Designed miniproteins, single chains, continued (4). Designs and how they scored, part 71

Each design is a single chain, and the fold is of that chain. pLDDT is the mean over its residues in the fold that is shown.

## One batch from the design tools (miniprotein)

Design m14614
Fold by ESMFold2-Fast:
Structure m14614 (fold): chain A 76 residues (1-76)
Amino acid sequence: SHIERLVATAERLREQGRVEEAAKMLVHAALELDSQGKVEEALALLERAYRLAEEAGDHETAAAIRKLLQEKRAQA
């Protein structure tokens, strides 16, 4: 599926050391899942994206993901 390809691309980007791009790709996949009503799966990908953004030292992206996680958990 499209989402599976986004996740696979994120894994490849991480292997290449492109960790910030990998985190953003997982956010994209999570938003696609959320739009389909798959909230629990979307939250799992957002948590993975958050860990990658923190690992990369991308504090701005990490903060944005944390806010999105809080908003989505409140709606679940």
Scores: mean pLDDT 85

Design m14615
Fold by ESMFold2-Fast:
Structure m14615 (fold): chain A 88 residues (1-88)
Amino acid sequence: DPEKLLEELRKKLEELAKKLAELFDLLTKPVVTPEDLRRALELLEEIKPELSKEQVIQGLEALRGVALEQGDEETVEEAEKKIEELRK
């Protein structure tokens, strides 16, 4: 049933859009805390199966950049490791 498959795809894309919006909101705060960065990593892992490898790397690079600006070295290292694993 093509209509059922399209409805399932729509619901998946709407859920993905909500999680991407939360991720964007967390990473664009004037002060991003380590807890915000941890939640952003969790959200990125949750949406990872719905993204291309290149899109996941883009998300991790953005998160790494914010972590670097905030001096969160632990999150920078975690993001860099995940990027390296994806580039293999």
Scores: mean pLDDT 84

Design m14616
Fold by ESMFold2-Fast:
Structure m14616 (fold): chain A 78 residues (1-78)
Amino acid sequence: SAARLEEALALALETARTGRPEDRERLLALFRTLSEEEQLALLGRVLEAAHAETDPAIRARLEELAGELADLLAEQRA
């Protein structure tokens, strides 16, 4: 659902802002419950957020999260 995707994106942005392991764990747990279409959509939205981010520390964390989400998606689809 759109609401669930927006909630996941908000959590991803918060995770990148805070750098907290607990936020990351919650994001990854939520990601695993999403459909493949929702997982692909979230990955795209996180990559878009990384491209738009001007803070280098937050951008780096968004890029790291995008990599982790991409790896999980690839592993689930292999």
Scores: mean pLDDT 84

Design m14617
Fold by ESMFold2-Fast:
Order: C-alpha cells, then structure tokens, then sequence
Structure m14617 (fold): chain A 55 residues (1-55)
C-alpha cells in the first residue's frame, strides 16, 4: 500500500519504493491519479493523510 498526502494545495503519493509523485485529486475523492497515470484507491483516511492501494 502507498500513502497519499494533501499538502499545500497539492496531492502527493508516497509509493512503496519510497518515491514521491505528484497526483491529481484529493484524499477525499476515493481515487487519486498520479502524474504518471497510475491510479490509487483511498482505503482509509486520517485528515490530510490516507492509506491508498494501487488499482
């Protein structure tokens, strides 16, 4: 699983390999798409931080 973070008006995904990629959407949207076109489903939220699974 990856971690999605809403920070300073942008959304980022911290991937399992330790890389951080900018994404579109928010942790409230249930699906977040990275700039590389990878999609992640939000499975659990805690404020601006979410646990996400690649789909």
Amino acid sequence: MAIAIDLLGKTYVLKEDGSIVEAEGTVEDEIITTKEGEKYKVVERQGPIALAEKI
Scores: mean pLDDT 78

Design m14618
Fold by ESMFold2-Fast:
Structure m14618 (fold): chain A 71 residues (1-71)
Amino acid sequence: ASEVEIRAGVAEVAAAVLLTVSRKRGDEETAARAERLLDELEEARRAGDGEAVARVEEEIRKLMREVEEKE
């Protein structure tokens, strides 16, 4: 598998977990952001755009920090 495919797959799992957790908590804003990031990852993966995948990875990490701060 390509590096782009592996990284996109790992990021997809992280974003999917964020989506599930935010939906369970009723955090519609975070859920919508996680869904958007999943869509962006799918597009970047299909394009083979490693730079776009890296940018989405960074946005997922930022969203994870924001969710932790809401505790």
Scores: mean pLDDT 81

Design m14619
Fold by ESMFold2-Fast:
Order: C-alpha cells, then structure tokens, then sequence
Structure m14619 (fold): chain A 94 residues (1-94)
C-alpha cells in the first residue's frame, strides 16, 4: 500500500502544478494516475481512512477540472495531497 500512496502523492503534486499553470489536460491526466494508485492502495489496505479521503478529494478535483472549476479543483487537490501525506505517515508507523 505504501508505494501506491507515495506514487499517488507524486501524481497529485504534478496535477496541482499543472492546474496552477493552466495546463488543464495535463492536470486531468495526473489526477487520473493518482486515482488509480489510490484505488490500488485502498484495495490493499481498506481501513486506511486518509487514503480513502485522498481518493474522494482526487475524484472531486477531477470532476471540477473537467467542468472548468479550476479554483475548486486546486483546493481539492491540496486536500487530497494533505490526506495522502497523512496516509503515508500512518503506513510508515506500521
């Protein structure tokens, strides 16, 4: 699970940078990659609440990117990143 959350965090950070630069197609692509890794992490550890919250915010960000709500998408990506970081810290303690 740890490796998948770490890759998800990398993609979420790339998505956030792309969104801030106005590279929306790139932001969508990186957000979709992050979602796939978060789904795999949750399959391996379904009890990880922060990984599930990161997935929820990543999905919300993806919907907002596709609908042109870039400011809302940036906020959701920042929340997804925060929860992904918490998920990593919890996995490192185990």
Amino acid sequence: ALEHVEKALEYLEKALEAAKKGNIEEAIKYTEEAIEHLQKAIELDPKNKDARLALQYANAALNRLKNGDIEGAIEDLELAIRHAKRAIEELKKK
Scores: mean pLDDT 86

Design m14620
Fold by ESMFold2-Fast:
Order: structure tokens, then sequence, then C-alpha cells
Structure m14620 (fold): chain A 61 residues (1-61)
């Protein structure tokens, strides 16, 4: 399931980046929304790219 993969990856990469659980959930929710809006781009690579960008954006603030 693309949404489950996005949430799992957001938690893992968010933890590695030092994000608190609240920010990890925000990353997961943002990527799940992207999966729902652009399912044709929700490949494994697409989801990984979205998660990395979202984690980076949150970590920079």
Amino acid sequence: DAEEYARELARRLGTEAGLPPEQQERVADAVVRAVRQQPEEASREGIERWVRLAVQAVADR
C-alpha cells in the first residue's frame, strides 16, 4: 500500500533526521496527500523523493 509505505518511510527518515514524532506525522500526512492527488507518480522512487523533500523542509525550520 503506497500510503502505508509513505507513513513508514516518513517515520524512519524523520527519526534519522532528528525530527520529533509530531513533525514525522506532518511529513507522513503531507506525502499521503501527495499520493492521493498524484497516484500516477506514487511509485516507490516518487514517494521516497517526496518524503526526503518534506523531511528536509521541516528540518530547515
Scores: mean pLDDT 82

Design m14621
Fold by ESMFold2-Fast:
Structure m14621 (fold): chain A 94 residues (1-94)
Amino acid sequence: SMEDIRKGVLEAFEALGKGAESAPNKGIGMTGALTAGKMFLDEGKPEKAAEYYQKALEMDPNDSTALLNLSKAYEKLGKKKEAEEYRKKAEELS
């Protein structure tokens, strides 16, 4: 089921966050954070989605996908000004 996939992705991301800081490819942690954020957005949990997209931006502050999706999370939270700022930054980096 989609829920089983979601749980597996979150568990993999938490495992990576706990012990894979020395992983040869930081893209694994980035992909996990972006995937978790999207799943929380799709479930109507924009606060948790924003948290994971912020973690992605800590790894790469200029990731346009993370910036755009963080903008969407802030729109769902009613933080329209912050949403517009992140959206504009994402578009400038595309």
Scores: mean pLDDT 73

Design m14622
Fold by ESMFold2-Fast:
Structure m14622 (fold): chain A 65 residues (1-65)
Amino acid sequence: MEPALPVHPPLSDEQRRAVVQRILDALKSAGLLDDELLEKAARVLSRRFGQPEATWRRLFAEELA
């Protein structure tokens, strides 16, 4: 099996949801909660943590519902 690199460790489902929740909390407190910024955040998270952008967008949608 290929070992995970320290720069981008794999996240569990719980960890991914926690990251999404932290970002939503930060955007809400800053008054910046907007679909365009959520799309950008999903792209950044996809690049950083290796999940597809659609996965992160779905998690944002679930937390906002």
Scores: mean pLDDT 73

Design m14623
Fold by ESMFold2-Fast:
Structure m14623 (fold): chain A 63 residues (1-63)
Amino acid sequence: MSREEIEERLAELERLAEETGSIGLRIAVKEIKEALEKGDYEGAAEALRNIERQLELLLSLRA
């Protein structure tokens, strides 16, 4: 996952966190931002992918 892809997906998660008021999503967003600030793009991508996987699973159960 490229830096641009991580930033784009992070923006989507930030929007979702604002809309839902989810504390868990806000924490995940902060952790991804901290990884990016440290230059840990692999860690940021891993965390982003993990939270996206959880959201996909949750949505599939509600569909």
Scores: mean pLDDT 76

Design m14625
Fold by ESMFold2-Fast:
Structure m14625 (fold): chain A 59 residues (1-59)
Amino acid sequence: SDLKRQIELDEFQKLTDIVRKSVERVRKTRDPSSATSTEKLLEIRDKLRKKGEEEIEEL
């Protein structure tokens, strides 16, 4: 019956809304700016590692 199809569509819409809210909550916790900062911190750490290795080799 068409009633089952309507229920399934309504449930799908509700699921989509839940997913959207979940994504928004994840975004709040994983701030885009903090993600960019993490990548920059990793680059700085890599540069410091190379500097340390060169300093050890100079000894």
Scores: mean pLDDT 64

Design m14626
Fold by ESMFold2-Fast:
Structure m14626 (fold): chain A 74 residues (1-74)
Amino acid sequence: SAEEAFEEGKRLFNEGRYEEAIEKFEEAIRLSAPDDPLVEEAALLLVMAYQELGRDEEAAAFAKEVRERLLAAA
């Protein structure tokens, strides 16, 4: 489920396993409805994981994609 993917992502993030955490946060967002509050929280943590890896361009691109999806759903 989206919640299980999100919880696993947080666990991996806390362990410093940022690449694996990104995969789980992406899965959580993919399994969620666009207007689900989980999407906003998962997107924030995913952006932070990319930043921890020094992937600022990817972090910015993903933040834009999620923002556009949320605006389309509103």
Scores: mean pLDDT 77

Design m14627
Fold by ESMFold2-Fast:
Order: structure tokens, then C-alpha cells, then sequence
Structure m14627 (fold): chain A 71 residues (1-71)
């Protein structure tokens, strides 16, 4: 399901951000989850684990950029 793919993205994002402050970690994880959910809905297909991981990495990067711009 899409929810299972989003949960996998959350786990990857948590691993990538484990050493970051809570405030940065939260936005990075939320962005990773949102990106994977949106991509799954737009494509209408199950994503592979590698696709989920790559999208989570992009989402983390985007979330951290948003955090920096909203300082």
C-alpha cells in the first residue's frame, strides 16, 4: 500500500537524520514522507525499495533546505 511505502520512507529518513537536532529531523522526515506519498499517487504504481530510498533522500535534502530558508 502507499502507507507501507511512506512508512519505509520514514525509516530511511530517520536513519539519515539520526544525528540532527529534532527540529531539523522532523521537517526532513515529514518532507521525505510527503514526497514518497505524492510520487506513489501520481505514478499509480507500487514503488521499489530503491525508488523509496532515493525519494526519501531527495525529500530529506528538500526538507533541510526549507528549514534553512525559513530561519
Amino acid sequence: SIDEQVELAEKYAEEMTKDLPEEKRKIAIDTARALVRAFARITGRPLSEEEVKRLAEIGVKWGLLIYELEK
Scores: mean pLDDT 86

Design m14628
Fold by ESMFold2-Fast:
Structure m14628 (fold): chain A 114 residues (1-114)
Amino acid sequence: GKGGELGRRYGEEAGRYAKEAGSRGGRIGGGYGGYEGSREGERLGGGVGGSTGGGVLGVGGASGGTSGGSENGGRGVKIGGEGGGRTGEALGGEPGGLGGAYAGYGAARAAREA
């Protein structure tokens, strides 16, 4: 439904944002961090939405279902992409990609716990 459409749009936007937000000093790290952060955010958001029900990242709902999972996956992609992009930009290079993945996972997890 609409949650899936929103999730896809946020995923596409997060990827584009990660590429464009690559700074002059940390362009490779920013791009890789944002991309990997988006992937980890989507995985966490979608997985939690599917197994635990509806919510920002699929927490607390008795009837989360597929729609909740899709929406939460999209939010995870956006949050993970933004967090991963910032961390990747700060670290730079190949370390930025790995750091971005961990930062994206952490950002999505923190949003779930908040």
Scores: mean pLDDT 46

Design m14629
Fold by ESMFold2-Fast:
Structure m14629 (fold): chain A 97 residues (1-97)
Amino acid sequence: ATEEEKEEARELAIESIATLAKIFNIDLSNPKFLAQVVAAVRRLAAIEVERLEEKAKTSELSPREKHRLRVLKEILALSDEEWAALGAEAAERVEKE
């Protein structure tokens, strides 16, 4: 993956956490709730990666789908420490709105 795809993955993770928190009124300042939202985003990314990899076995992926698969794999490659940092940034973004 490129550095642009890695940055896109981090931004997508932050925005996904923030969006779920806003839609469901989840308090990200609570570490337990933050951990649950992070776990939900990670699981959704894993499900989409599995779907795209299964499709790739029997069909040619579009350039957009190939890019999406690379970005989502970078999301899944993030460490627990990186996820904690992105979660904290998402919480800061939600608090400032």
Scores: mean pLDDT 84

Design m14630
Fold by ESMFold2-Fast:
Structure m14630 (fold): chain A 60 residues (1-60)
Amino acid sequence: MGKLYEALVDLKSDKKDELDLKKGDIVEVLERLPDGFLKVKSLKTGKTGLVPEEHLRELE
């Protein structure tokens, strides 16, 4: 499994490539992208998408 991150806030996106998250949702990082985005997979929904890194916290 890749690195796990937790959503710090509720995220709702109007873009097809971005992932909607609720505060406390856990995601697995698949890829680090330029411009401060991570490609992640939601462990709750199994969906993949882009999330701004600034709204996520790395889990130990």
Scores: mean pLDDT 79

Design m14631
Fold by ESMFold2-Fast:
Structure m14631 (fold): chain A 69 residues (1-69)
Amino acid sequence: SSMEEELKKRLREISELVEAGKFEEAKELTREVAKKYGLSEEQIERILRLIEEGKGDEAGVLLYLEINK
């Protein structure tokens, strides 16, 4: 679906920002995506911690799994 395609595009953008060391931009984009899909503040904070650790791929996987619950 177009929503699935948009989500995957956003996950790629988050990973690219983390790889570039743009952690604040990656965190902001992650918050926007997570809030759009109704994640709790606690779920968002767990994902943001992975970004702060430079684990963009793990953050993307967790974000995707939490959205698809």
Scores: mean pLDDT 85

Design m14632
Fold by ESMFold2-Fast:
Order: structure tokens, then C-alpha cells, then sequence
Structure m14632 (fold): chain A 61 residues (1-61)
């Protein structure tokens, strides 16, 4: 998937802003998984386990 496609998916799933979704998509493609997990937790309030599960799902796409 492209950075743009990942960002659009993240906006739909998480309800985050376009700016936040683009940052998450870029970090995910760069392999910065810890930073992605921490930002998802901060923006959505989900547990670390839930954020890790989402990141694993997104990597599998």
C-alpha cells in the first residue's frame, strides 16, 4: 500500500486528522513501529496491546 492509502485507512479507522494519519503512515513505512504505537495510544486512548494488534494488522496489508 502507498503512504496515501495507509493515511486514508487510518483516518477512517481512528478518526484522527489528515496530518496525524500522514505522520502515522510515514512512520509505519519507515519501520518506526514503537513511535506509531505510542502516537495511536495518545490520540485514541487504546491500550498498548490494542495498538500493537492494529500495527501488526496494518503491516500484514
Amino acid sequence: MSEEEIAELLQHILGVSEETARKLARWLLEGKYDEVIELIMKETGVSRSAAETLVDFLISL
Scores: mean pLDDT 82

Design m14633
Fold by ESMFold2-Fast:
Structure m14633 (fold): chain A 51 residues (1-51)
Amino acid sequence: SVEKKIEEAKETVEAILEELKELNPNKEAIEKAEKLAPEELKKRIEEIKKE
């Protein structure tokens, strides 16, 4: 279902951001990723709905 795919995408993004904070201490890169995450999730959700 679309709902499950959206939830999976959310969890994946959060996991990646957490891993980046642990493995890469570059604050600028992390901040950019966090700022882009909401818009990337929006695009992913739209793609899932079209499929």
Scores: mean pLDDT 65

Design m14634
Fold by ESMFold2-Fast:
Parts: C-alpha cells; structure tokens; sequence
Structure m14634 (fold): chain A 60 residues (1-60)
C-alpha cells in the first residue's frame, strides 16, 4: 500500500463514516480510521490495512 493510495482510501472512508447516522458507530469507525492513519504514518501498512478493514466492516 503506497502512502498516496493509503491517504486516498482513508479520506474516502472518513467521508463514508461521517454519513453514518448512529453517533456511537460513527465515533467507533472514525476512531478506527484515525488509528489506521497513525499506523500508516509509522510505516505499519499491514496493521493499518487491517484496522481500516475492521472499521469499514462497521459500515456494512
């Protein structure tokens, strides 16, 4: 996962999460995305991808 690709996916995920009507679920998803962005910033791309996937599952 490239930094550019990761940033694009994280931005899209944040936009999707902000449309979640349930406040608790929205906060959980946004927190997961924030954690994924932090992990990506530290070069932990596999862990960042896993955290993002888990956060996005809350949107399904």
Amino acid sequence: MTDEEAERLLREAEEAARRVPDEEARKGILNGIRQARTLSGHGKYAAAGAALREALELLA
Scores: mean pLDDT 72

Design m14635
Fold by ESMFold2-Fast:
Structure m14635 (fold): chain A 58 residues (1-58)
Amino acid sequence: SAAAQRQAELERLLEELQRLGVRAALDNDTESVALAREAAKSRDLELAREAIRHAREA
């Protein structure tokens, strides 16, 4: 279903963002850590996509 596909996509994005957040924490990049945490907390697909782009640019 569309809902299941959307959830799977969100989980995958959150997983990638979690890895970026861990790397950012090791690099003392507090902004990327905060973005990763907020995206995981909100579980918002658009926010997760935006947070990933921002974290990759940091």
Scores: mean pLDDT 76

Design m14636
Fold by ESMFold2-Fast:
Formats: sequence, C-alpha cells, structure tokens
Structure m14636 (fold): chain A 84 residues (1-84)
Amino acid sequence: MEEKIKEVEKLLEELKKLLLELARLAVEKGLLSESLEEVEKAIEEQIKKWLEKAKEMVEAGDAEKVIEQLRGAIELGKEEIAAL
C-alpha cells in the first residue's frame, strides 16, 4: 500500500513539473491570457486534489488504474510540450 502511494506521489510530482513547463511555454508564446502566476497556482491546487483522489483510489484497491492514468497523463504532457 505505502509503496503504491509513494509511486503515485512521484508520478504526480513529475506531472506537476511537466504542467508547469507547459504553462511557461504557453504563456511565453501568448497562448494563454492568464498570468503565469495564476496558472502555476491553479496547477498546484489541481495536483493537490488529484493526490487526494489518487490516495483514495489506492486505498480502495485501484492502485494500478490510477498509476496507469497518471503515466498516460505524463506521456500526453510530454507530447504537448514537444508540439509547442
């Protein structure tokens, strides 16, 4: 259980870093009207919410499902950054 929670935390931290990088590039290219600070705050709040939900899913026995979803989100984030 605890090992799965640690894996989820590591994946969410990786996803957070990707989303922050994507946000910086998007703001720099004028693709977002919001300030970088507002977008970064929104990302941090969203990651906290996803961590809480992911912990609940791990405790419910859905660890593999949440890990797969996070890995997919990270891969998509990498593709979005490469496309910018």
Scores: mean pLDDT 79

Design m14637
Fold by ESMFold2-Fast:
Structure m14637 (fold): chain A 67 residues (1-67)
Amino acid sequence: SMMAERIARLKREAGDRSLKLHTEVDNVKKTGTPEEAEKKENEGNKEMLDLGEETGRGISELRSESS
């Protein structure tokens, strides 16, 4: 179904964004100062939380589009 395809796309996009966030944090940890690494990790943790909530809401909304 189209809904299953849209849900799969949201999950893939969320996975890609998650991977990018982890990579960016790891890069700062390798190249930046400890202070920069901590700031980036805190920003990344917040973005990961927001991403999870956004993705969950999007999936729920797609599943409710049966009207």
Scores: mean pLDDT 81

Design m14638
Fold by ESMFold2-Fast:
Structure m14638 (fold): chain A 74 residues (1-74)
Amino acid sequence: SEFQEKAKKLLEEALKRSTNPEFQKAIQDALDKLDAGASLQEAFATLFKNVKTPEEKKEAFRLAEKLHDIYWES
């Protein structure tokens, strides 16, 4: 649960920093999945399905790496 809260905050911060409307929507869809009780794996699968450009995919991978680092540091 603490890890899921940290993941949600990470996605919320990414949403605030993004200026790309399609990437913002992809992050919001992932957050909506988490709020509906989906697993972190399902939320990130939703994020990756909704990103279109190589740049968006790279940012999605960076978010996944940050989440992995948080998990293994706790």
Scores: mean pLDDT 76

Design m14639
Fold by ESMFold2-Fast:
Structure m14639 (fold): chain A 75 residues (1-75)
Amino acid sequence: SKEFRELYQKTMEALKAKNYDEAIKLANQLLELGTLKAKMFAYSVLYRVYRHLKNYEKAKEYFDKAVELAKELAK
C-alpha cells in the first residue's frame, strides 16, 4: 500500500541516519498499520535497533516475533 511504502522509506532513512528513537516510532506506526508485511518489516527493524543498542533481551523478543510471523506468511 501507499502508506506502507511511505513508512518503509522514512524508517530506512531513520536507520541510515542512526536515528534509533525515530526508527522505533516509525516501526510502531508500521505495527499499527496491521498488515503482515508491515508487521514483519517492523519486527525486523526493532530487532536491528535493539541489537545496536545492546538490549539483547528486547532484540530476541522481536526476532522471535518476526520468526513466528514469517511462519504465518509462508502458509
Scores: mean pLDDT 88

Design m14640
Fold by ESMFold2-Fast:
Structure m14640 (fold): chain A 78 residues (1-78)
Amino acid sequence: MVVELEGTLTGLSPEQARAAGEAIREELEASPLVVEVEVEVGETSVSIRARIEGSPEDAKLVFTRAVTRGLEAAERAG
């Protein structure tokens, strides 16, 4: 099945938002389970939408990994 997951990171600097958005996009696009990715980088926020093929558990793991990579990139940038 295809699972749609959405998330938003807020309270970022412009540099953090860019770094997080890039890292999240790269991680999601690297997954063979990801069917569709939308990452919108704002000045202080990143909005993420992904459609992931598989179980809800697998989709959640893929999405959580991508968000974690984004947070790591934001911390390194800020």
Scores: mean pLDDT 86

Design m14641
Fold by ESMFold2-Fast:
Structure m14641 (fold): chain A 65 residues (1-65)
Amino acid sequence: GRLDAVRASIEEMVKNGMTEEELKFMAEVAAKLGDTKTVKVIAEVAKKYGFEEAAKYAEELAKKL
C-alpha cells in the first residue's frame, strides 16, 4: 500500500546515509502538508534506526495534526 511504499523509501534513504537532521526536516515538511500518516511513519522509522531526537520531534508534530 501507499504507506508501505513510503516506509520502504524512507528506510532506503536512511540506509543510504540520511541524517537525523534530514529526517526531522522531512517530518516538518510532511506536517506542513497535513500528511499525518507520513509523519507517523517517519517517527516509526526514526525510532527503529535509533534517531531518538527525530522520533520525538515527529511524534510531537503528529499530535498537533
Scores: mean pLDDT 83

Design m14642
Fold by ESMFold2-Fast:
Structure m14642 (fold): chain A 92 residues (1-92)
Amino acid sequence: SRAEELLREALEKAIEGIKAFQAGDKEAAIEHFEEAKRLAEEAARLGVEDARAAAETLEEAIRALEAGDDRKAAVLATAAALILIGALLDLE
């Protein structure tokens, strides 16, 4: 389904963001998290309730990263990825 496609793309971008963050590239991490957030918001508009929670969590991760709270950003980004995984499993 389109919702499944969007969730998979959102998860891929969230993972790319986490990898960029681990490499010390905060600008790339924010860019990937912003893309993941947009894809999750689109999935939420298609009725995937957990995708909205993922988008909100990604927004918090981005703000934490911008504020220099690297530990909070890592926890929130990981939580968002887990929410997206859960949403994907629920569709299949």
Scores: mean pLDDT 90

Design m14643
Fold by ESMFold2-Fast:
Structure m14643 (fold): chain A 87 residues (1-87)
Amino acid sequence: MAKEYAEEAERAAERAREAAERAREAGDEAMARAAERAARAAEEAAEKAKEAAKKGDAKEAKKYAIEAGAAAGLAEIAAAVAELAAR
């Protein structure tokens, strides 16, 4: 099951990166920077989840999957705000 958490974390990191790209395209510099920071946090958490999964540590893998998901949520919020601000 540790591998499943690593896969969830990777998907969260991908969503966060897509959100950061959308925020950048919207042209709101502050939200683009916020989304980029969140995407980097999600990517770092995904790498830690993969390392925990390689060691068979399901608890640590789950912890980092949750962190990656939270960071992805922040990136998506920043992207949505940037898109709304692009008038």
Scores: mean pLDDT 86

Design m14644
Fold by ESMFold2-Fast:
Formats: structure tokens, C-alpha cells, sequence
Structure m14644 (fold): chain A 86 residues (1-86)
């Protein structure tokens, strides 16, 4: 399904971004900015997919809600990692 593929790609990129931030010893602030950039790219991709495939309002809303949920989970994971490094 298009939703499942979109969710899988967004989750993978958010996780890869967290892993790279840790590996490069970036700050929490740099990490939040990097996750915001990933979120913005996937928001734009959602709009492009909605136009290309003629997604219903319900399908578009489901994809947006899933992306928002993944982004919040990634932010929470990033913050927990930085709390444990104190």
C-alpha cells in the first residue's frame, strides 16, 4: 500500500538521521534541526504523492497523521538519548 511504503520510508530516514547524529557527535539542537528537515521533506513528498496519485482527503490525512506520529517518536527518542549521555 502507498501508506505503508510512505510510513516505512519516513521511519527509515528518521532513524538513519538519529543514528548519523549520534555517530557524528552532534548537539541536541543540531539533531532537532535535522529531524525538522526530514519532516519538511516528507511533508512535501506527501503533497506530491497526493497530486500524482489523486489521493482522497482521508488517505492524505492518514499519511499526514502517520508522519506526525513518527516525527514525535523520533524527537522523543533523540531527547532520551541525550538525557542518558549526561
Amino acid sequence: SLLAEFVREARAELQKTIDELIKKNKSLEEGIQALDEVYARHRKRLDELAEKYGLTPEQREAMRAALDHLYRQALNELKKIFEKKK
Scores: mean pLDDT 86

Design m14646
Fold by ESMFold2-Fast:
Structure m14646 (fold): chain A 97 residues (1-97)
Amino acid sequence: SVFDDPFLQALAEASEAIKNGDYEKAAEKLREAQRLMGGLSPLVALALISAYQKAGKLDEAKRVLEEYRRAVENDPRLSPEAKQALLAFVDKLLAEL
């Protein structure tokens, strides 16, 4: 259950914070989820970028994009084509912040 899994609990608390307009708390809980996973998934990265942007923390949103860029570049499971596509998407998001 959510209460038995710290990762799912952090995501549930992030979701509740977003629902309440508390984007700083949402970002805090998403960062906790990232730590519990031992890495930054695309879904958590996008949610965290959105939370920081809505909180007015554009520099923090850019740091998340830079963290995700490094994760993509260093992932041996991704093909060169997948890396190119994901990095192009990151560049587009950075330009829109």
Scores: mean pLDDT 81

Design m14647
Fold by ESMFold2-Fast:
Structure m14647 (fold): chain A 66 residues (1-66)
Amino acid sequence: MKERVEEILKKLPKELIEEMEKTREKLLEELKKNEDDPDLQKVLQLTAEALRAIGDLWQQILEALR
């Protein structure tokens, strides 16, 4: 069971997680520039929340392996 999970994790390198966090920071920066557009602001916020949730799930996977 854990061996198969480790094999799946090998396909999601730490670099990908770093890219997701970097993307979240970029989206928050754009949110500050586009504060006058409530629709764009909401879309950017939801996208940032989705990336955060992906990161949280990744941490849960790492905890389950320990």
Scores: mean pLDDT 69

Design m14648
Fold by ESMFold2-Fast:
Structure m14648 (fold): chain A 78 residues (1-78)
Amino acid sequence: ASSPLERAEKEAEELKKKYPDAKIIRVTYSEARQLKVGEEVEIVDPKTGEKKKYKVIGITRPARSLLEEAAYALVKEL
């Protein structure tokens, strides 16, 4: 069986095919459960540390185990 990370990455890639202009960001399990498609959120980019406003276009199914936690959101910068 695929790890939670592999599953989330696969779902993110499928969403990216539908929305090629969207950016994939890694989110926590809790964030993924709280985010809704069409919502506008301010998120600190974990790679740059920069705070930007995004529109949520898609969310992968949040998955976790005792060893791994993975979820991704597809966002469009406003």
Scores: mean pLDDT 72

Design m14649
Fold by ESMFold2-Fast:
Structure m14649 (fold): chain A 97 residues (1-97)
Amino acid sequence: MPIKPLSEKQKKIIKEYVKKILELTDRYAAELRAAGASRELVTEFVARSVGVILRMLGEVVDLQLEGTLTEEKIKEIGEEAIEEVRRLGEEALERAR
């Protein structure tokens, strides 16, 4: 990757940023549900938000999201939605190569 090498401090900052964005996405997903949004709309909103994060990570750093996405979060957005945004991120990276 063209931005290597990254220090351990820099990696920690990026992981913190990803964690905070996922927490913010979770909060607004809950607000959308409380406002009467459909499951499909909430799932699409979260999936697109995760897709933006995955694309940024693919372009900037090779980071593991292990521990950032909990089992509860995966159930909330659905495995299919995560798989789809991962696929879209991989397609975007292939086009950039």
Scores: mean pLDDT 60

